# Ledger of designs, part 108: designed miniproteins, single chains, continued (4)

Each design is a single chain, and the fold is of that chain. pLDDT is the mean over its residues in the fold that is shown.

## One batch from the design tools (miniprotein)

Design m15746
Fold by ESMFold2-Fast:
Structure m15746 (fold): chain A 104 residues (1-104)
Amino acid sequence: STEEEMEQGLEEGKNLFKSLGYENAVKQAKKLLKNVDPKKPSYGIGVLAGVIYEYMKTYKKPPVFVQYELLEEYQVPIAYVDKAYEFLIDNKYISNGKDVKILK
């Protein structure tokens, strides 16, 4: 299912972060997003979500700062970043609102 593809992507993204570090993990996730529809859940968006999640969890990075780095430094299109954050919130990996917390 599409939800299973997103969860498989999340685990791969977490592993890429642990193995390659943030910069190289973002670059690999970005390659997987080539020709992906940002309106549809996909494995590639799951991988991006996993990289974001492990980076926030490991380095205690604020979500606003992570979003800024992805958009400005790594030039990840905003539609993919938004969908990755939506997935993390909807599946309770992170909290919604002003006091964003790591929940898992």
Scores: mean pLDDT 82

Design m15747
Fold by ESMFold2-Fast:
Structure m15747 (fold): chain A 75 residues (1-75)
Amino acid sequence: MFEDVKIDPANNTITFTYKSPDGKDYTSIDVFDPATGKPVRVPVTIKNGDKVTITLHRDKIEVTVNGGAPVVTPL
C-alpha cells in the first residue's frame, strides 16, 4: 500500500510512504520505462514505513529509500 503519494513534475519525481499492514517487505520495485514501454525491475529493499523517492531520467531510473544512497538502474 502506498500512502502520502506526491508527484513533482518539475523534478520528475514520485515520493511515497510504503505501508504494509502485514509487515511484508519488498525486495524490488517495478518502474515503467517510457522509452521502451516495459517495466524495469529495480532491486531495492522497502520496509513498512519507508519513504521512497523514484526519479525518472532519460537514461536511468533512480530509487532512494529514507534519503539514502540512490539505487541506479540504467535504461
Scores: mean pLDDT 74

Design m15748
Fold by ESMFold2-Fast:
Structure m15748 (fold): chain A 90 residues (1-90)
Amino acid sequence: SLIEEAVEQLKEFLKEMKTLSPEEREEHFDILLGLLDELFKYLSDEERRELLNALEKTIEELLPELSPEHQALAREFLQRLREIVEEHIA
């Protein structure tokens, strides 16, 4: 499913953060958020909430495994993701 694909992409991104420079992390972050923004245009309100919940759960489950710096980035990503969802929910 699209939700499963998005969750797997987020998991890979969070794993890769350990090997990426700050500039590369920001670039991947912006690309992923842009792809999610575009994806939300094609989802129902129920699917948007389901995707947000799945991504939030994934971040929460991986958060303890991340450094404090990467935890802050993950929380910022989640905040931006929530803003995108709010923009697209009628």
Scores: mean pLDDT 73

Design m15749
Fold by ESMFold2-Fast:
Structure m15749 (fold): chain A 82 residues (1-82)
Amino acid sequence: APEAFLAGDFRSGATEYAGRVIRLIGDSLDSPEGSPEQIEIQRQIYQEMEDSYSALAQASTGDERALAQQQSDRWAQRLKEL
């Protein structure tokens, strides 16, 4: 299936996205709670989540695409509320 080729490339991309988010979480934990710096890092984490699910939606079809798009939209809404 075409999805078998996507699985290898998706795993590499997902690892890179996870690496970026893990670094941002580390930076957030090292920031004073409620500080402007912590809020900026939270905004970056929310943006990375939106972008990651958007990329997954573009790489997917049918129900998988709809679920990934729904998650992207959810993170976009959380970002607006910051």
Scores: mean pLDDT 71

Design m15750
Fold by ESMFold2-Fast:
Structure m15750 (fold): chain A 93 residues (1-93)
Amino acid sequence: SLEEVIKKIGTLLNNDKPFKEVAEEAFKAIELGRDDRLTILGVLGYLLEAAKKYNDKEIESLAQELLDAVRAGAPKEEIDALFEKLREVVKKS
């Protein structure tokens, strides 16, 4: 569930687990909460701060772009393209 994924992100961050694991769990929460704007914004905020902590500039940049697009109410096609790009980077990291 979304709540379980969010709890797992917190546990991973508190236990200094590899950033790839944090990013993968954050992305799962974003996918599950995709229809809830506040959930997406909250999880993207956590992912952005985690990317800064681990100095992952690519995920930081993409999470910021996606966060800004969601806040601005960008077209679904643009948001979907940014989600897909973030998914690819998270899986490759």
Scores: mean pLDDT 75

Design m15751
Fold by ESMFold2-Fast:
Structure m15751 (fold): chain A 92 residues (1-92)
Amino acid sequence: PVPTPEEALAGLREALEDYAAGRLTAEVFALTVANLLTFYPAEGDRILALLGEFARRHPQKAREVAKELEKLIDVYPSRWLLPAIEVLLENS
């Protein structure tokens, strides 16, 4: 079965911790974010809030994932991708 929104957000929190700790690359983390914004568009605001908090704590890592997300704009049909890039850059 497809993960629930709460399970998907729990997965994002785990991925944020793994990326902060260097256990995930910026490319892999960007794919995780793009997938979540595409398949859980109703959770867009909650996802962006978590990304903004992450960017304030880890500005360099936030800028790196924003660059990887820019490469995915034409691949992932999510209206949240550009707002996510903006949140990561403005809060870093």
Scores: mean pLDDT 88

Design m15752
Fold by ESMFold2-Fast:
Structure m15752 (fold): chain A 89 residues (1-89)
Amino acid sequence: SSALEAELKKIREEAERYEKKLIESGVPKEDAEKLGEYYYHYSLGELYASLGDLEKAREHYEKALELAKELFGEDSGAVILLEQKIKEL
């Protein structure tokens, strides 16, 4: 639907703006890109879960989970939250 296309575009643009702000704040480009990708996939997981698209929600949560492990560590709250969200799909 046109509404879904608009939300997907908005999430991508928000992730790109977040990455740019991190780079402007002195975060190394590689780390800023990973943080932007993390929030992008997390946001898509939330969107698809809300729409009942559990397959796409799982795909994006799993991508966010791998990035969260790299960025925050395997015992981080972000990892625990994402593992719970995936189990509850």
Scores: mean pLDDT 90

Design m15753
Fold by ESMFold2-Fast:
Structure m15753 (fold): chain A 108 residues (1-108)
Amino acid sequence: MIEELTRRAIERMETEDPREVAAEFLRELARYLESLGAHSAAAALREAAEAVAAAETVEEVVEALEEAGQAVTEAAIAGEISDELAKKVNEALGEVAEKIREIAERRA
């Protein structure tokens, strides 16, 4: 499921605004985690989506994704989400961040 959301987001970033796609991806991940009862992790991802949507630079987008990843890791330490699921979410956030950097460099 997370892998499918990530793949779709990466594909959409080729033709759509990467910032808007990333914000939508974060909201979709938040809804998925909320459905699993991971309320703190979901809240952090929603906050990151708002930060990404308001971001003016690639660095701000990447920073928001990194902060979201840290919050997901903290939720796993607190026992709200499994370590395995937290790892998958962080891998997805990392792939999206890399794609955003790639697109920004290509369009510079």
Scores: mean pLDDT 85

Design m15754
Fold by ESMFold2-Fast:
Structure m15754 (fold): chain A 71 residues (1-71)
Amino acid sequence: MDLEIGEAVREAADMAPPESLPVLARTAGQLVKLGASPEQIKQGLMQVAQAGRQQGPQAAQQVGDQLVQSL
């Protein structure tokens, strides 16, 4: 369980710019607290990473907040 979450974070981190890494870590922690599955965490973190890469860390944070609200 924890290892699968760690791999999801690692994969998303490889895609994200360095400025979005704190947002990824924070979003991962929030999704875990809400009882999200490893698959949901992986999909969510990939969306956050893509937003950060395309539009910067503020967009990554906005996507992360939306994912947390949807759970």
Scores: mean pLDDT 77

Design m15755
Fold by ESMFold2-Fast:
Structure m15755 (fold): chain A 94 residues (1-94)
Amino acid sequence: RQARLAALEEAARLARETLARIGELVSPEVYEQMRATLDRAVAAGRAAEDGVSYLLSGLHEMAELARQSGPAGEEAVALLRETARRVAELFRAL
């Protein structure tokens, strides 16, 4: 449990860093929706036995929001997919 919580916090840190990079690629309205989605996913993950599923679902929702932003959204989607891959690797090591 402690190792999984530590991995979840590291994954949340990576996701927040990715969101900061995306902030200039999407509209402020889409950014706020992504931030709210990430905050909900992290909170749900902390409360759950399998927090990684909630965080990966949150990253997927953020990618769908990014796709609505046109060409700049494609770069944001790529960054979110790479972050999801790294998050999955963190939990595969547990």
Scores: mean pLDDT 80

Design m15756
Fold by ESMFold2-Fast:
Structure m15756 (fold): chain A 98 residues (1-98)
Amino acid sequence: MTTVTVSAPSSVAAGSDLTVTATLSGLKPGKYKVTVRLINKETGEVVAFKSTEIDGSTTTVTFVLKDLPAAGTYEVTVTVTNLETGETASASKTVTVT
């Protein structure tokens, strides 16, 4: 079974960059899409989005979300999708922007 864990700081300054690292295990051979979203927990708005394509040998993916929005409580969600099967795994972490 594909698993993903997400690592990110619990707090960052507004206007700074947020580094998000996804650690992946249980991938099958083939192509996957890894998507990171930063979501405002009060509004549900997606304020940052990145994606990349990887193969099943990848164990870590790092995203840098630049120019973080205004202070608030956000959720970073990483989703890994098997492009052959459509199977997904996801993990989330709360980040406070100060």
Scores: mean pLDDT 82

Design m15757
Fold by ESMFold2-Fast:
Structure m15757 (fold): chain A 83 residues (1-83)
Amino acid sequence: MNEENAKFFEESAKKLKEMLEEHKKNPEKEFELEEEFEVNGKKVRIRIKITKNGVSAVKVVSDEEDSMKAEPEIEKLFEEELK
């Protein structure tokens, strides 16, 4: 991962962590958060399922011709950071 992508990941993870803290105020509700970002000229969609126990699933989809293959490294980084 290049340095710009690493910085984007860190900032996005921080924001998502803050949103997760806000949603802990309603622990009985499960919800899905979907955010769309542009990273290095590519559109990336991040879908996160949030439960009362925190983040349960992260899915990353690239808006490319090869969009059938997610970026598993980025998904893993979000899962690790949002624990």
Scores: mean pLDDT 58

Design m15758
Fold by ESMFold2-Fast:
Structure m15758 (fold): chain A 89 residues (1-89)
Amino acid sequence: SLMDKIIEELSKVLSPEVVEQVRAIMEQVEDAVNNNAPWGQVTSLLSQLQRLVMDSARSDPSITDEEIKRLNGLVTSYFLWAQAELALK
């Protein structure tokens, strides 16, 4: 799944604890999308996901600016997936 691919990529750079939190938020997004939750609820979860990933990456001095850009791209691809899924319902 897209979630599994993103989690695999994040696991290469972020701590296991942060990756576990990301997985939990992604599962909440998928549950919200599958239950036709209001867009505001889905957007709130996606904002939490982006903040967690970006803040974690920026707080780690071993993570390069290029890696932060790549992580932002992964989060953006997940956001676009969630939007597309809701648009089909």
Scores: mean pLDDT 84

Design m15759
Fold by ESMFold2-Fast:
Structure m15759 (fold): chain A 61 residues (1-61)
Amino acid sequence: SELEEAEQALKRLWVEYLTQNLSDAELRARLDALAATLSPEIAARVRAAFDRGLAQLRAQR
């Protein structure tokens, strides 16, 4: 499904962020590019999942 493909793409983006030390600007640009390929409803869900993931990562000090 579109949501499952988007979730897999988001997981790949997180791996790249963690392994390649992407800047916040680069991470945002990659997320925006992903969202642009998705329906508005799925894009909103992906952005929400991204925000939750980022918050969890930042909480781990």
Scores: mean pLDDT 79

Design m15760
Fold by ESMFold2-Fast:
Structure m15760 (fold): chain A 68 residues (1-68)
Amino acid sequence: MTLEEDIWLALGEIGIAVAKRDVELGRITPEEARAWVDRLLERFQKEGVSPEVIERLRALADEALASL
């Protein structure tokens, strides 16, 4: 991956981890977490983040949030 792609992937992973933690702590619902992640990834797409990074982040989000 390029450095730019690696940075976007890291930011997405952090966002997903925070969303999962907030659900586990009862701060938001799993549905709210999924909606938030979907909006985050849509924003990343608009910023020109590569489809490969977006797809990997979606897979990570599905795995992380499915465990709730």
Scores: mean pLDDT 82

Design m15761
Fold by ESMFold2-Fast:
Structure m15761 (fold): chain A 100 residues (1-100)
Amino acid sequence: MKKAKILLVDKENGEKLGKEFLEKEKKENGYETFYREAETPEEAARYASEALQKTLELDGVALAIVVPEELLEEAYELIKEEAKAFEEQHPELEVEIEVL
């Protein structure tokens, strides 16, 4: 079963928390890890979409996206819709999204 884990985190704590998340997922699950910084909700959703595509080629990916705090909720909603659409097209894929 293919799995994508996405952490969406604010800029103030994001680098530390994002890297800790990625190190944990790599160590515990062997997932391929991606760290991205986004300045818009649309850019964050694009990075999520790219990671979901990579999950089709791999057994698992972990993505940390850093976003300005004021854009966090909008980015989360866009990423959630992208993940839902992807899961509907690829029933073998599981997507987990966490926000910090």
Scores: mean pLDDT 84

Design m15762
Fold by ESMFold2-Fast:
Structure m15762 (fold): chain A 82 residues (1-82)
Amino acid sequence: MSPRDLAASITMSAVDYARTHPDKVSPEDLAGTLRGAALLSGEYGIELARSAVDRIVAIRPDRAEEFRAAGERAIEEARRKL
C-alpha cells in the first residue's frame, strides 16, 4: 500500500466512524488522523484532511467549530513538520 493509499484509507475510515458513531467521534481523535494523513502524503494528505473535516462537520453541524478548530491546528502542526 502506498503512503497516498494509506492516507486516503485512514481519512475515509475517520469519516465512516463519524457516520456510524456520531456521538463518539472526538475532535482530538480526528486531529490525530489528520496529522497522520498529512505526514504520510504531504499536500495530498492535507487536501484529504480538509475534505474529512468538511464531511464530519456535515454529520455533526452542532460541533462544527470544535472539529474545524481541531482540524486547522492538526494541519498547521503537520505543515510545520514538513
Scores: mean pLDDT 83

Design m15763
Fold by ESMFold2-Fast:
Order: structure tokens, then sequence, then C-alpha cells
Structure m15763 (fold): chain A 72 residues (1-72)
């Protein structure tokens, strides 16, 4: 599950680099679902928090872009 989670995060980053934020959000959503599956599988809270952090970090450029557009 963690390997698949990292693959979804990498796909999201690729789409952000391409400017396809809609696809990037779709892959971040898939990663979030995998985190939920890991939680059900008994992953420790510290690990789940780290995965949540990776989702937030990967999604940050989308938020930064929205702020930049609002500033124009």
Amino acid sequence: LEEKFLEEIEKAKEYIEQGDYEKALEYLGRASRLRTEMERAGAPQERLDALSGKIAEAGKPIGDKQLAEAAK
C-alpha cells in the first residue's frame, strides 16, 4: 500500500508540473484513499501523519498558484 501511495503522489507531482491541477487533485485523492486503507490495516498514527504530510506538501503548489492568481 505504501509503495502504491508513493506512486500516486509522484503522478500528482507530474501533473502539477504539467499545469494539470485537476488531474493532480485526482491523484492526491487516490493517495488519500490509500492512506485510509493503511489506517484500516493498523498502520501506526505517526506513519499516517507522515503520509498526510506528503499529501499536503505535494498539493502545496496548487494552493500557491491560486494565491498568485488572486494577487493579480
Scores: mean pLDDT 75

Design m15764
Fold by ESMFold2-Fast:
Structure m15764 (fold): chain A 84 residues (1-84)
Amino acid sequence: SEELIEEAMKKALEAAKAGAEGKPEEAAEKAVEARLLGMKAHGLPLPSEEQIEEVKEKLAKYFAENPEEMKKLAKEIEEEIKKL
């Protein structure tokens, strides 16, 4: 549903902001939540807990290495949410 997509985008924004603030673990957790909401919105099968944990670890590393990209992403997501 569109409501699930909006929730996913809001969680993605929270993730990007956390990443920009130097909180990569929090950013990864929120990014996974956003992804799961997006998958539910599209009727996609949910990944296993093991797959979720692996993605979370990879995302935490990426966010730790790319805080400037997370600042840019947060601004982009905010603008997209305003258009909804």
Scores: mean pLDDT 82

Design m15765
Fold by ESMFold2-Fast:
Structure m15765 (fold): chain A 110 residues (1-110)
Amino acid sequence: SVRDKFASLSREEQAAYLYLAHVAYEILAERRPELREKALEEAKGYLATLEGVLELSEEEAREILLSLPESKQKELLDLVAEDLVERFGIPREEARRIAEEAYERIKEEA
């Protein structure tokens, strides 16, 4: 499961994942108005875990994500896409596009 894969990640990789997932669920809310309320609650939950449990800011998580090896960044993108499929039944191809758009938004803000 996504939960089991997340639990196997390092603290830094978990921070990068949580921030990437936060942005991805905001994009899902924009792309699918019918899912907006639930998607925004998931986005909020990921950010709350990043800030409350890992005690890291969005800026710190962004820096961590962009400093990871490209292979690990791709692994986290795939994991976010898998989460969108498992939680909301988003078609896999759309979920991959959402994860990629989240990554591009994060890069542009750096």
Scores: mean pLDDT 89

Design m15766
Fold by ESMFold2-Fast:
Structure m15766 (fold): chain A 67 residues (1-67)
Amino acid sequence: SHMSKEEIEKLFKKYVEEVKKNLEKLYEKGELTEEEYEDALKVLEAAEKGFEEALRLAHELFQRRVA
């Protein structure tokens, strides 16, 4: 069965939080420079905004898709 839009959104938010925690740990370990860390956070923010629009479009396009 397909996941609901709300379920996908909740999973995405949890994923984003986990990615942020991992980025922070990599930065603390010195595996990312300050510039790389800031750039990664900017990319993640852009991905969050893009995902919301993509999720809306995907839901509309895939409404009829049956497994």
Scores: mean pLDDT 75

Design m15767
Fold by ESMFold2-Fast:
Parts: sequence; C-alpha cells; structure tokens
Structure m15767 (fold): chain A 94 residues (1-94)
Amino acid sequence: SLEEKIKLLEETIEEIKKIIEEGVKNNDMKGAAEKVKELFLKTMEELEVPEEEKKRIEDHLNKLIEEGRYEDAIVYALSVLGEKKAELEAKLKA
C-alpha cells in the first residue's frame, strides 16, 4: 500500500541517520556510505522502482563512492528517498 511504502521510506531515512552518526563517531564515512548504499538499494527494490531507474541511481552512487565522495553519496541517497516520499505522499493526498 502507499501508506506501507511511505512508512518504509520514513524508517529507511531514520536508519540512514543512525548510520551517519556511527560513521562520524568512528571516523568511517566510507563504511557509512557503503551501508547507506546497501540499505538504499534494498528500499528501492521493496518500492518496486523500475530496474532501469534503479541502475542509473546505483551507478551514480557507485561513482561518488569510487571518487571518495562519501558524504555526497549519502546526501544523494537521502535526496532520492525524500523525493520518493514526497511523490507517494502527494498520491496519498490526491
């Protein structure tokens, strides 16, 4: 349902916040970005995001991580999740 997908996005965003806090405390932003990527891709699969769109997003995340842009990768993942949440909330309110 739309409500269940919105709840999943909210829970994913909160879990990412915890991953960021752990990464900052441990000075391991690479590990944080890799954990965020794994959780993010799992959430995209559960939301049934089309494979072509999921691949584009995954390729961009992988590029940022390969370039050592760990904070940018995390911010990108959060922005995509926020956009998906806003889209679903708009559908629910319509």
Scores: mean pLDDT 87

Design m15768
Fold by ESMFold2-Fast:
Structure m15768 (fold): chain A 90 residues (1-90)
Amino acid sequence: DWKPYYEKGLEYYKKGKYKEAVEYFEKAFQIILEKYGPNGELEDPELALELFYKAAEAARKIGDSLGLNKFGMEAKEIAEKYGLELPKLP
């Protein structure tokens, strides 16, 4: 399950440990891609969108342009697929 990795990533994010937060968000991201993928049905698309938004924010804070683009693209795809509003990325 990807949610425990997301929760641990949020703990590091709240502590300002953005590099560690990105590492846990990437673990959650890989689980989502492997089990649900862009063509799979997400059980919790709103929470997945929040994950990718927070991951993109953390990547931006550490200057990780590849991570920012990767997480931002996945957030956009989830928002479009499930009819959700995309949060404004910083």
Scores: mean pLDDT 75

Design m15769
Fold by ESMFold2-Fast:
Structure m15769 (fold): chain A 68 residues (1-68)
Amino acid sequence: SKKEAEEIIERAKKISEDEKDYILALILLSSGYSEEEVKEILKSIKTPEDAEKVLGEILRKAAKELAS
């Protein structure tokens, strides 16, 4: 819903240090991760490859859910 989208945006904005982290936080929160989980994931992302792996898992799960 619109309210849920607004809440996700506010949470992502709150926990992000830069635009890259903000985009990742938006995707993770939209995928059902909690604010605490997202903070830990962002801290664990040390390279672009780490971010790609996380996003790849989310996209694969979303594709599977949509196909079911």
Scores: mean pLDDT 75

Design m15770
Fold by ESMFold2-Fast:
Structure m15770 (fold): chain A 57 residues (1-57)
Amino acid sequence: GAEAARAATEAGGGGMAAAGGQASLDGKNHVYALRAAEAGRRGDAEAAAEYTELGGG
């Protein structure tokens, strides 16, 4: 629900660290996932979401 979505958005940076490792194995999409992970690490959830979408997520 909306509560879970909000919690996921606020915690997105933490989960993205694990996704960064997976990105390294995705080939072409790893560039977008790395950018998303870097944005999440900086606390920029909006930019992280954009890069994730570009990578096919």
Scores: mean pLDDT 60

Design m15771
Fold by ESMFold2-Fast:
Structure m15771 (fold): chain A 89 residues (1-89)
Amino acid sequence: AIEKAEAEVLALLNRPDVDLSDEVIQATVDKVKNTLKIIFDGLRSDDEITRSFGLMAKSIAEKYPLVKTPGLTNEKLQEEIGKILLETI
């Protein structure tokens, strides 16, 4: 479910002992991708999957607390999540 994937992504990004490095971003994106792949494995509608992935990427990026990580974190996170999710279909 979207709520579980969002919670896992936010939990990983909110760890106080980790930097928002490319490695952390990639690990987070890969975890979200694998979770969504399991959820949508039985679905045949590419349009429906694409729409769901786009909305999820936006929701996750919007919920990430930029105040903890200054800079273009929201843009980078949304682009990376969106790219990986769309590449899954």
Scores: mean pLDDT 53

Design m15772
Fold by ESMFold2-Fast:
Structure m15772 (fold): chain A 57 residues (1-57)
Amino acid sequence: KEKVLEEARKKIEEASRLGLAGDFDGAQALYDKTVKELAEKLGISQEEAREILNKLA
């Protein structure tokens, strides 16, 4: 579980970097992909995955 959350946090940091560089489409795509992967790996809803990612950011 902890490694999955660490990987998700790193992807959110990369998405933030893309957004700051002006790649909003790339940032959104990476965020959405991270939400989906986290939800699948933890067996939770995408809504719950977004809540977890918001706490990690």
Scores: mean pLDDT 78

Design m15773
Fold by ESMFold2-Fast:
Structure m15773 (fold): chain A 78 residues (1-78)
Amino acid sequence: SLVDAIREAMRKNGGRLTLSQLRDVLRKQGIDLSPEQLSDLVGQLELQGLVTRVPGGRYVFSDEGLERLEELLRSRGL
């Protein structure tokens, strides 16, 4: 699943991802978002407390945050 692919990428990157790393995972799953579209979605999750921004332009996703990201992508037909 998309959620499992992102969890695996986080595991390989010390529990956190840059937006570029997240975009690479999404592209491998057949989801192509512009950097602006992805930044907007992650920003929405950050405002909801489902994603935490950490130093170095990296993000920590909660399990709820990953499920919500998948829901938002599906609502956009992605």
Scores: mean pLDDT 86

Design m15774
Fold by ESMFold2-Fast:
Structure m15774 (fold): chain A 63 residues (1-63)
Amino acid sequence: SNIDIDKVAEDLSLVIPEITPEEIKKRLEDYLAGKITVKNVTEGLNLSLGEEFLLRLAVKNLT
């Protein structure tokens, strides 16, 4: 199945406004390429616990 990473990044940026869609997209692409873990997707972004949970949940749903 084709997942629209651009749309996922845009949607996530609307609920986590501290990070840009471009930053989210890069993290998602790196994850799908096997370059980083689910934990690494949230590192360095200064997110709340709820925002980290949401981003990690979204990443897990990509597979």
Scores: mean pLDDT 78

Design m15775
Fold by ESMFold2-Fast:
Structure m15775 (fold): chain A 73 residues (1-73)
Amino acid sequence: SLLEEGEELIREARERLEKETDPEKLQKIMDETDKRLDALIAEAKARGDYETALRIDVELGVLQIYVQVKIQS
């Protein structure tokens, strides 16, 4: 399931981001995560699964905000 794959990637990324304190490494993890999740969102849209695409996109947005706040703190 694309949703299950996306949720697992989000969980893995969140765990990595919570353990990291270096701003440059946080940004690298986020850039890699953005690329992988964007690919899943595109695949979900191509399949007509807009609910899955939206759910992954929302979680991706939350991670992006989390990283920005953590770097600026």
Scores: mean pLDDT 87

Design m15776
Fold by ESMFold2-Fast:
Structure m15776 (fold): chain A 79 residues (1-79)
Amino acid sequence: DKENEEIAKILASELSAREAIEAARELSKQGNYKSAKAVLEEAKPKLTKEHIPLLEELLKETKNEEVRKLIKEIIKEVE
């Protein structure tokens, strides 16, 4: 649902990098992969090398291909 994705992006704009990663983890556990992806995309400018361990942990937790691709791309950009 595009509306839920936009709400997730607005929420993510108020979150710290760590909070956004945790929100994406919970959304992924619920099977809400579109919102998980939207939160990570919105949080991308806040993500740094210090967040790589949390992103790698999220990568182990999720099996959704689109979310996994985004996480791998973010890790590559910040390393």
Scores: mean pLDDT 81

Design m15777
Fold by ESMFold2-Fast:
Parts: structure tokens; sequence; C-alpha cells
Structure m15777 (fold): chain A 78 residues (1-78)
């Protein structure tokens, strides 16, 4: 479901942000790669979602609910 994909994307993004300790191009690229592989999205769609989730994390707290809502919103735009 879309909810399950958004949850998976949010968990991937949270894990990568914590692992890298920063939200930069390397973190976004790693997140996009994992989203494409694990959520079965095209590289282009995965990149768009990774960028949107990273932007949400930069503007607000890096929390699962914030990342989940950003992922769900971007999935709805595909």
Amino acid sequence: SMEEKARLIALIALQEIVRHGKIDEETIEATARLIAEEAGLSPEAARRIAEAVAEEAKRNEVTFPNLFEAARRELERL
C-alpha cells in the first residue's frame, strides 16, 4: 500500500540521516538508491522523494512522523 511504502521510505531516510550525521548530497544519494531498490521505484522517482524528505528534515525536526508525511505526499504526486 502507499502507507507501507511511505513508512519504508521514512525508515530508510531516518536511518541514513542518523548514519551520515548530516543531510548532504551523499546522504540524499544513498537514501535515493535504497528507496529505488527497496520500494521498487524508478531512480528518478526515488531521487525526487529523497530530496523532498531531506528538505522536510532540514526545515523541521528529524522525526519519523515528519519524514513519513513528506514521503506520503511525494508518493501521491507520482
Scores: mean pLDDT 87

Design m15778
Fold by ESMFold2-Fast:
Structure m15778 (fold): chain A 78 residues (1-78)
Amino acid sequence: MKVTKEQVIKELEEIRDALKAGYAKLSPEEILELVQRGIEEGPEAFRKAMIVARASALAAEGYTLEDIEKRIERVKKE
């Protein structure tokens, strides 16, 4: 699959928005439920569930909202 700079920025912005919405506080079981529901609701719901799962994973690794915002700005300047 071809990954563009614009796709990377869009994904990071969606991760930022998920972190702002408090999805970083979801348990692994809640993330799994969200992903399964996304599969049932269709491709767009699944895509959104995967963004939430990624945001939660980054928060678990110690990345903050500020780290994601800095990454977005860095990618935009490249």
Scores: mean pLDDT 77

Design m15779
Fold by ESMFold2-Fast:
Structure m15779 (fold): chain A 72 residues (1-72)
Amino acid sequence: MRTGSAVLTKDDTEESIRHLARAFHRLGATEVEVLVDGKLVARVPASDVDGIVEAVMAALSKHDSVEVRAVF
């Protein structure tokens, strides 16, 4: 698998976002991309779980949904 993605919403908790980020890292992802309306807003190393959570939470503060894409 070369990429994987998930759509997150305001119903997702910080804990659920952190769980997803850790899962991507365990699967061998090198980077995680955060997209809003198809636009890349952040790119974070998969090892930086806190950075991924922060980027997703920031995007969800202004948008109803955010796409998170793992890069392998």
Scores: mean pLDDT 79

Design m15780
Fold by ESMFold2-Fast:
Structure m15780 (fold): chain A 100 residues (1-100)
Amino acid sequence: VKELVEELIELEKKTIELIKENAPREEILEVLVRAEELAEEAFRLSTDPEVRHLLLLIGASYALMAMSVSRNSLTREQLLEREEENIELAKKALELLEKL
């Protein structure tokens, strides 16, 4: 689980860079879908209730972001704000996993 959350955080940092560089919508969508997959896999493998709750929130966030990007309903600034929130949730999950 810890390794998946670390991979998720690295992918999230790369996603921020892609958004800042105004990468094509398709590229942004691909990384958002991958982030959702990682969060869902980590959720499935996690046993701690607080970690599971954080991963569920992250996965749901990425599902909504992917839908919004495909519908062109979020601005670049809104995507960056949501991604920063997702990173903070993932870091909190990692901190909890390191204390177990």
Scores: mean pLDDT 82

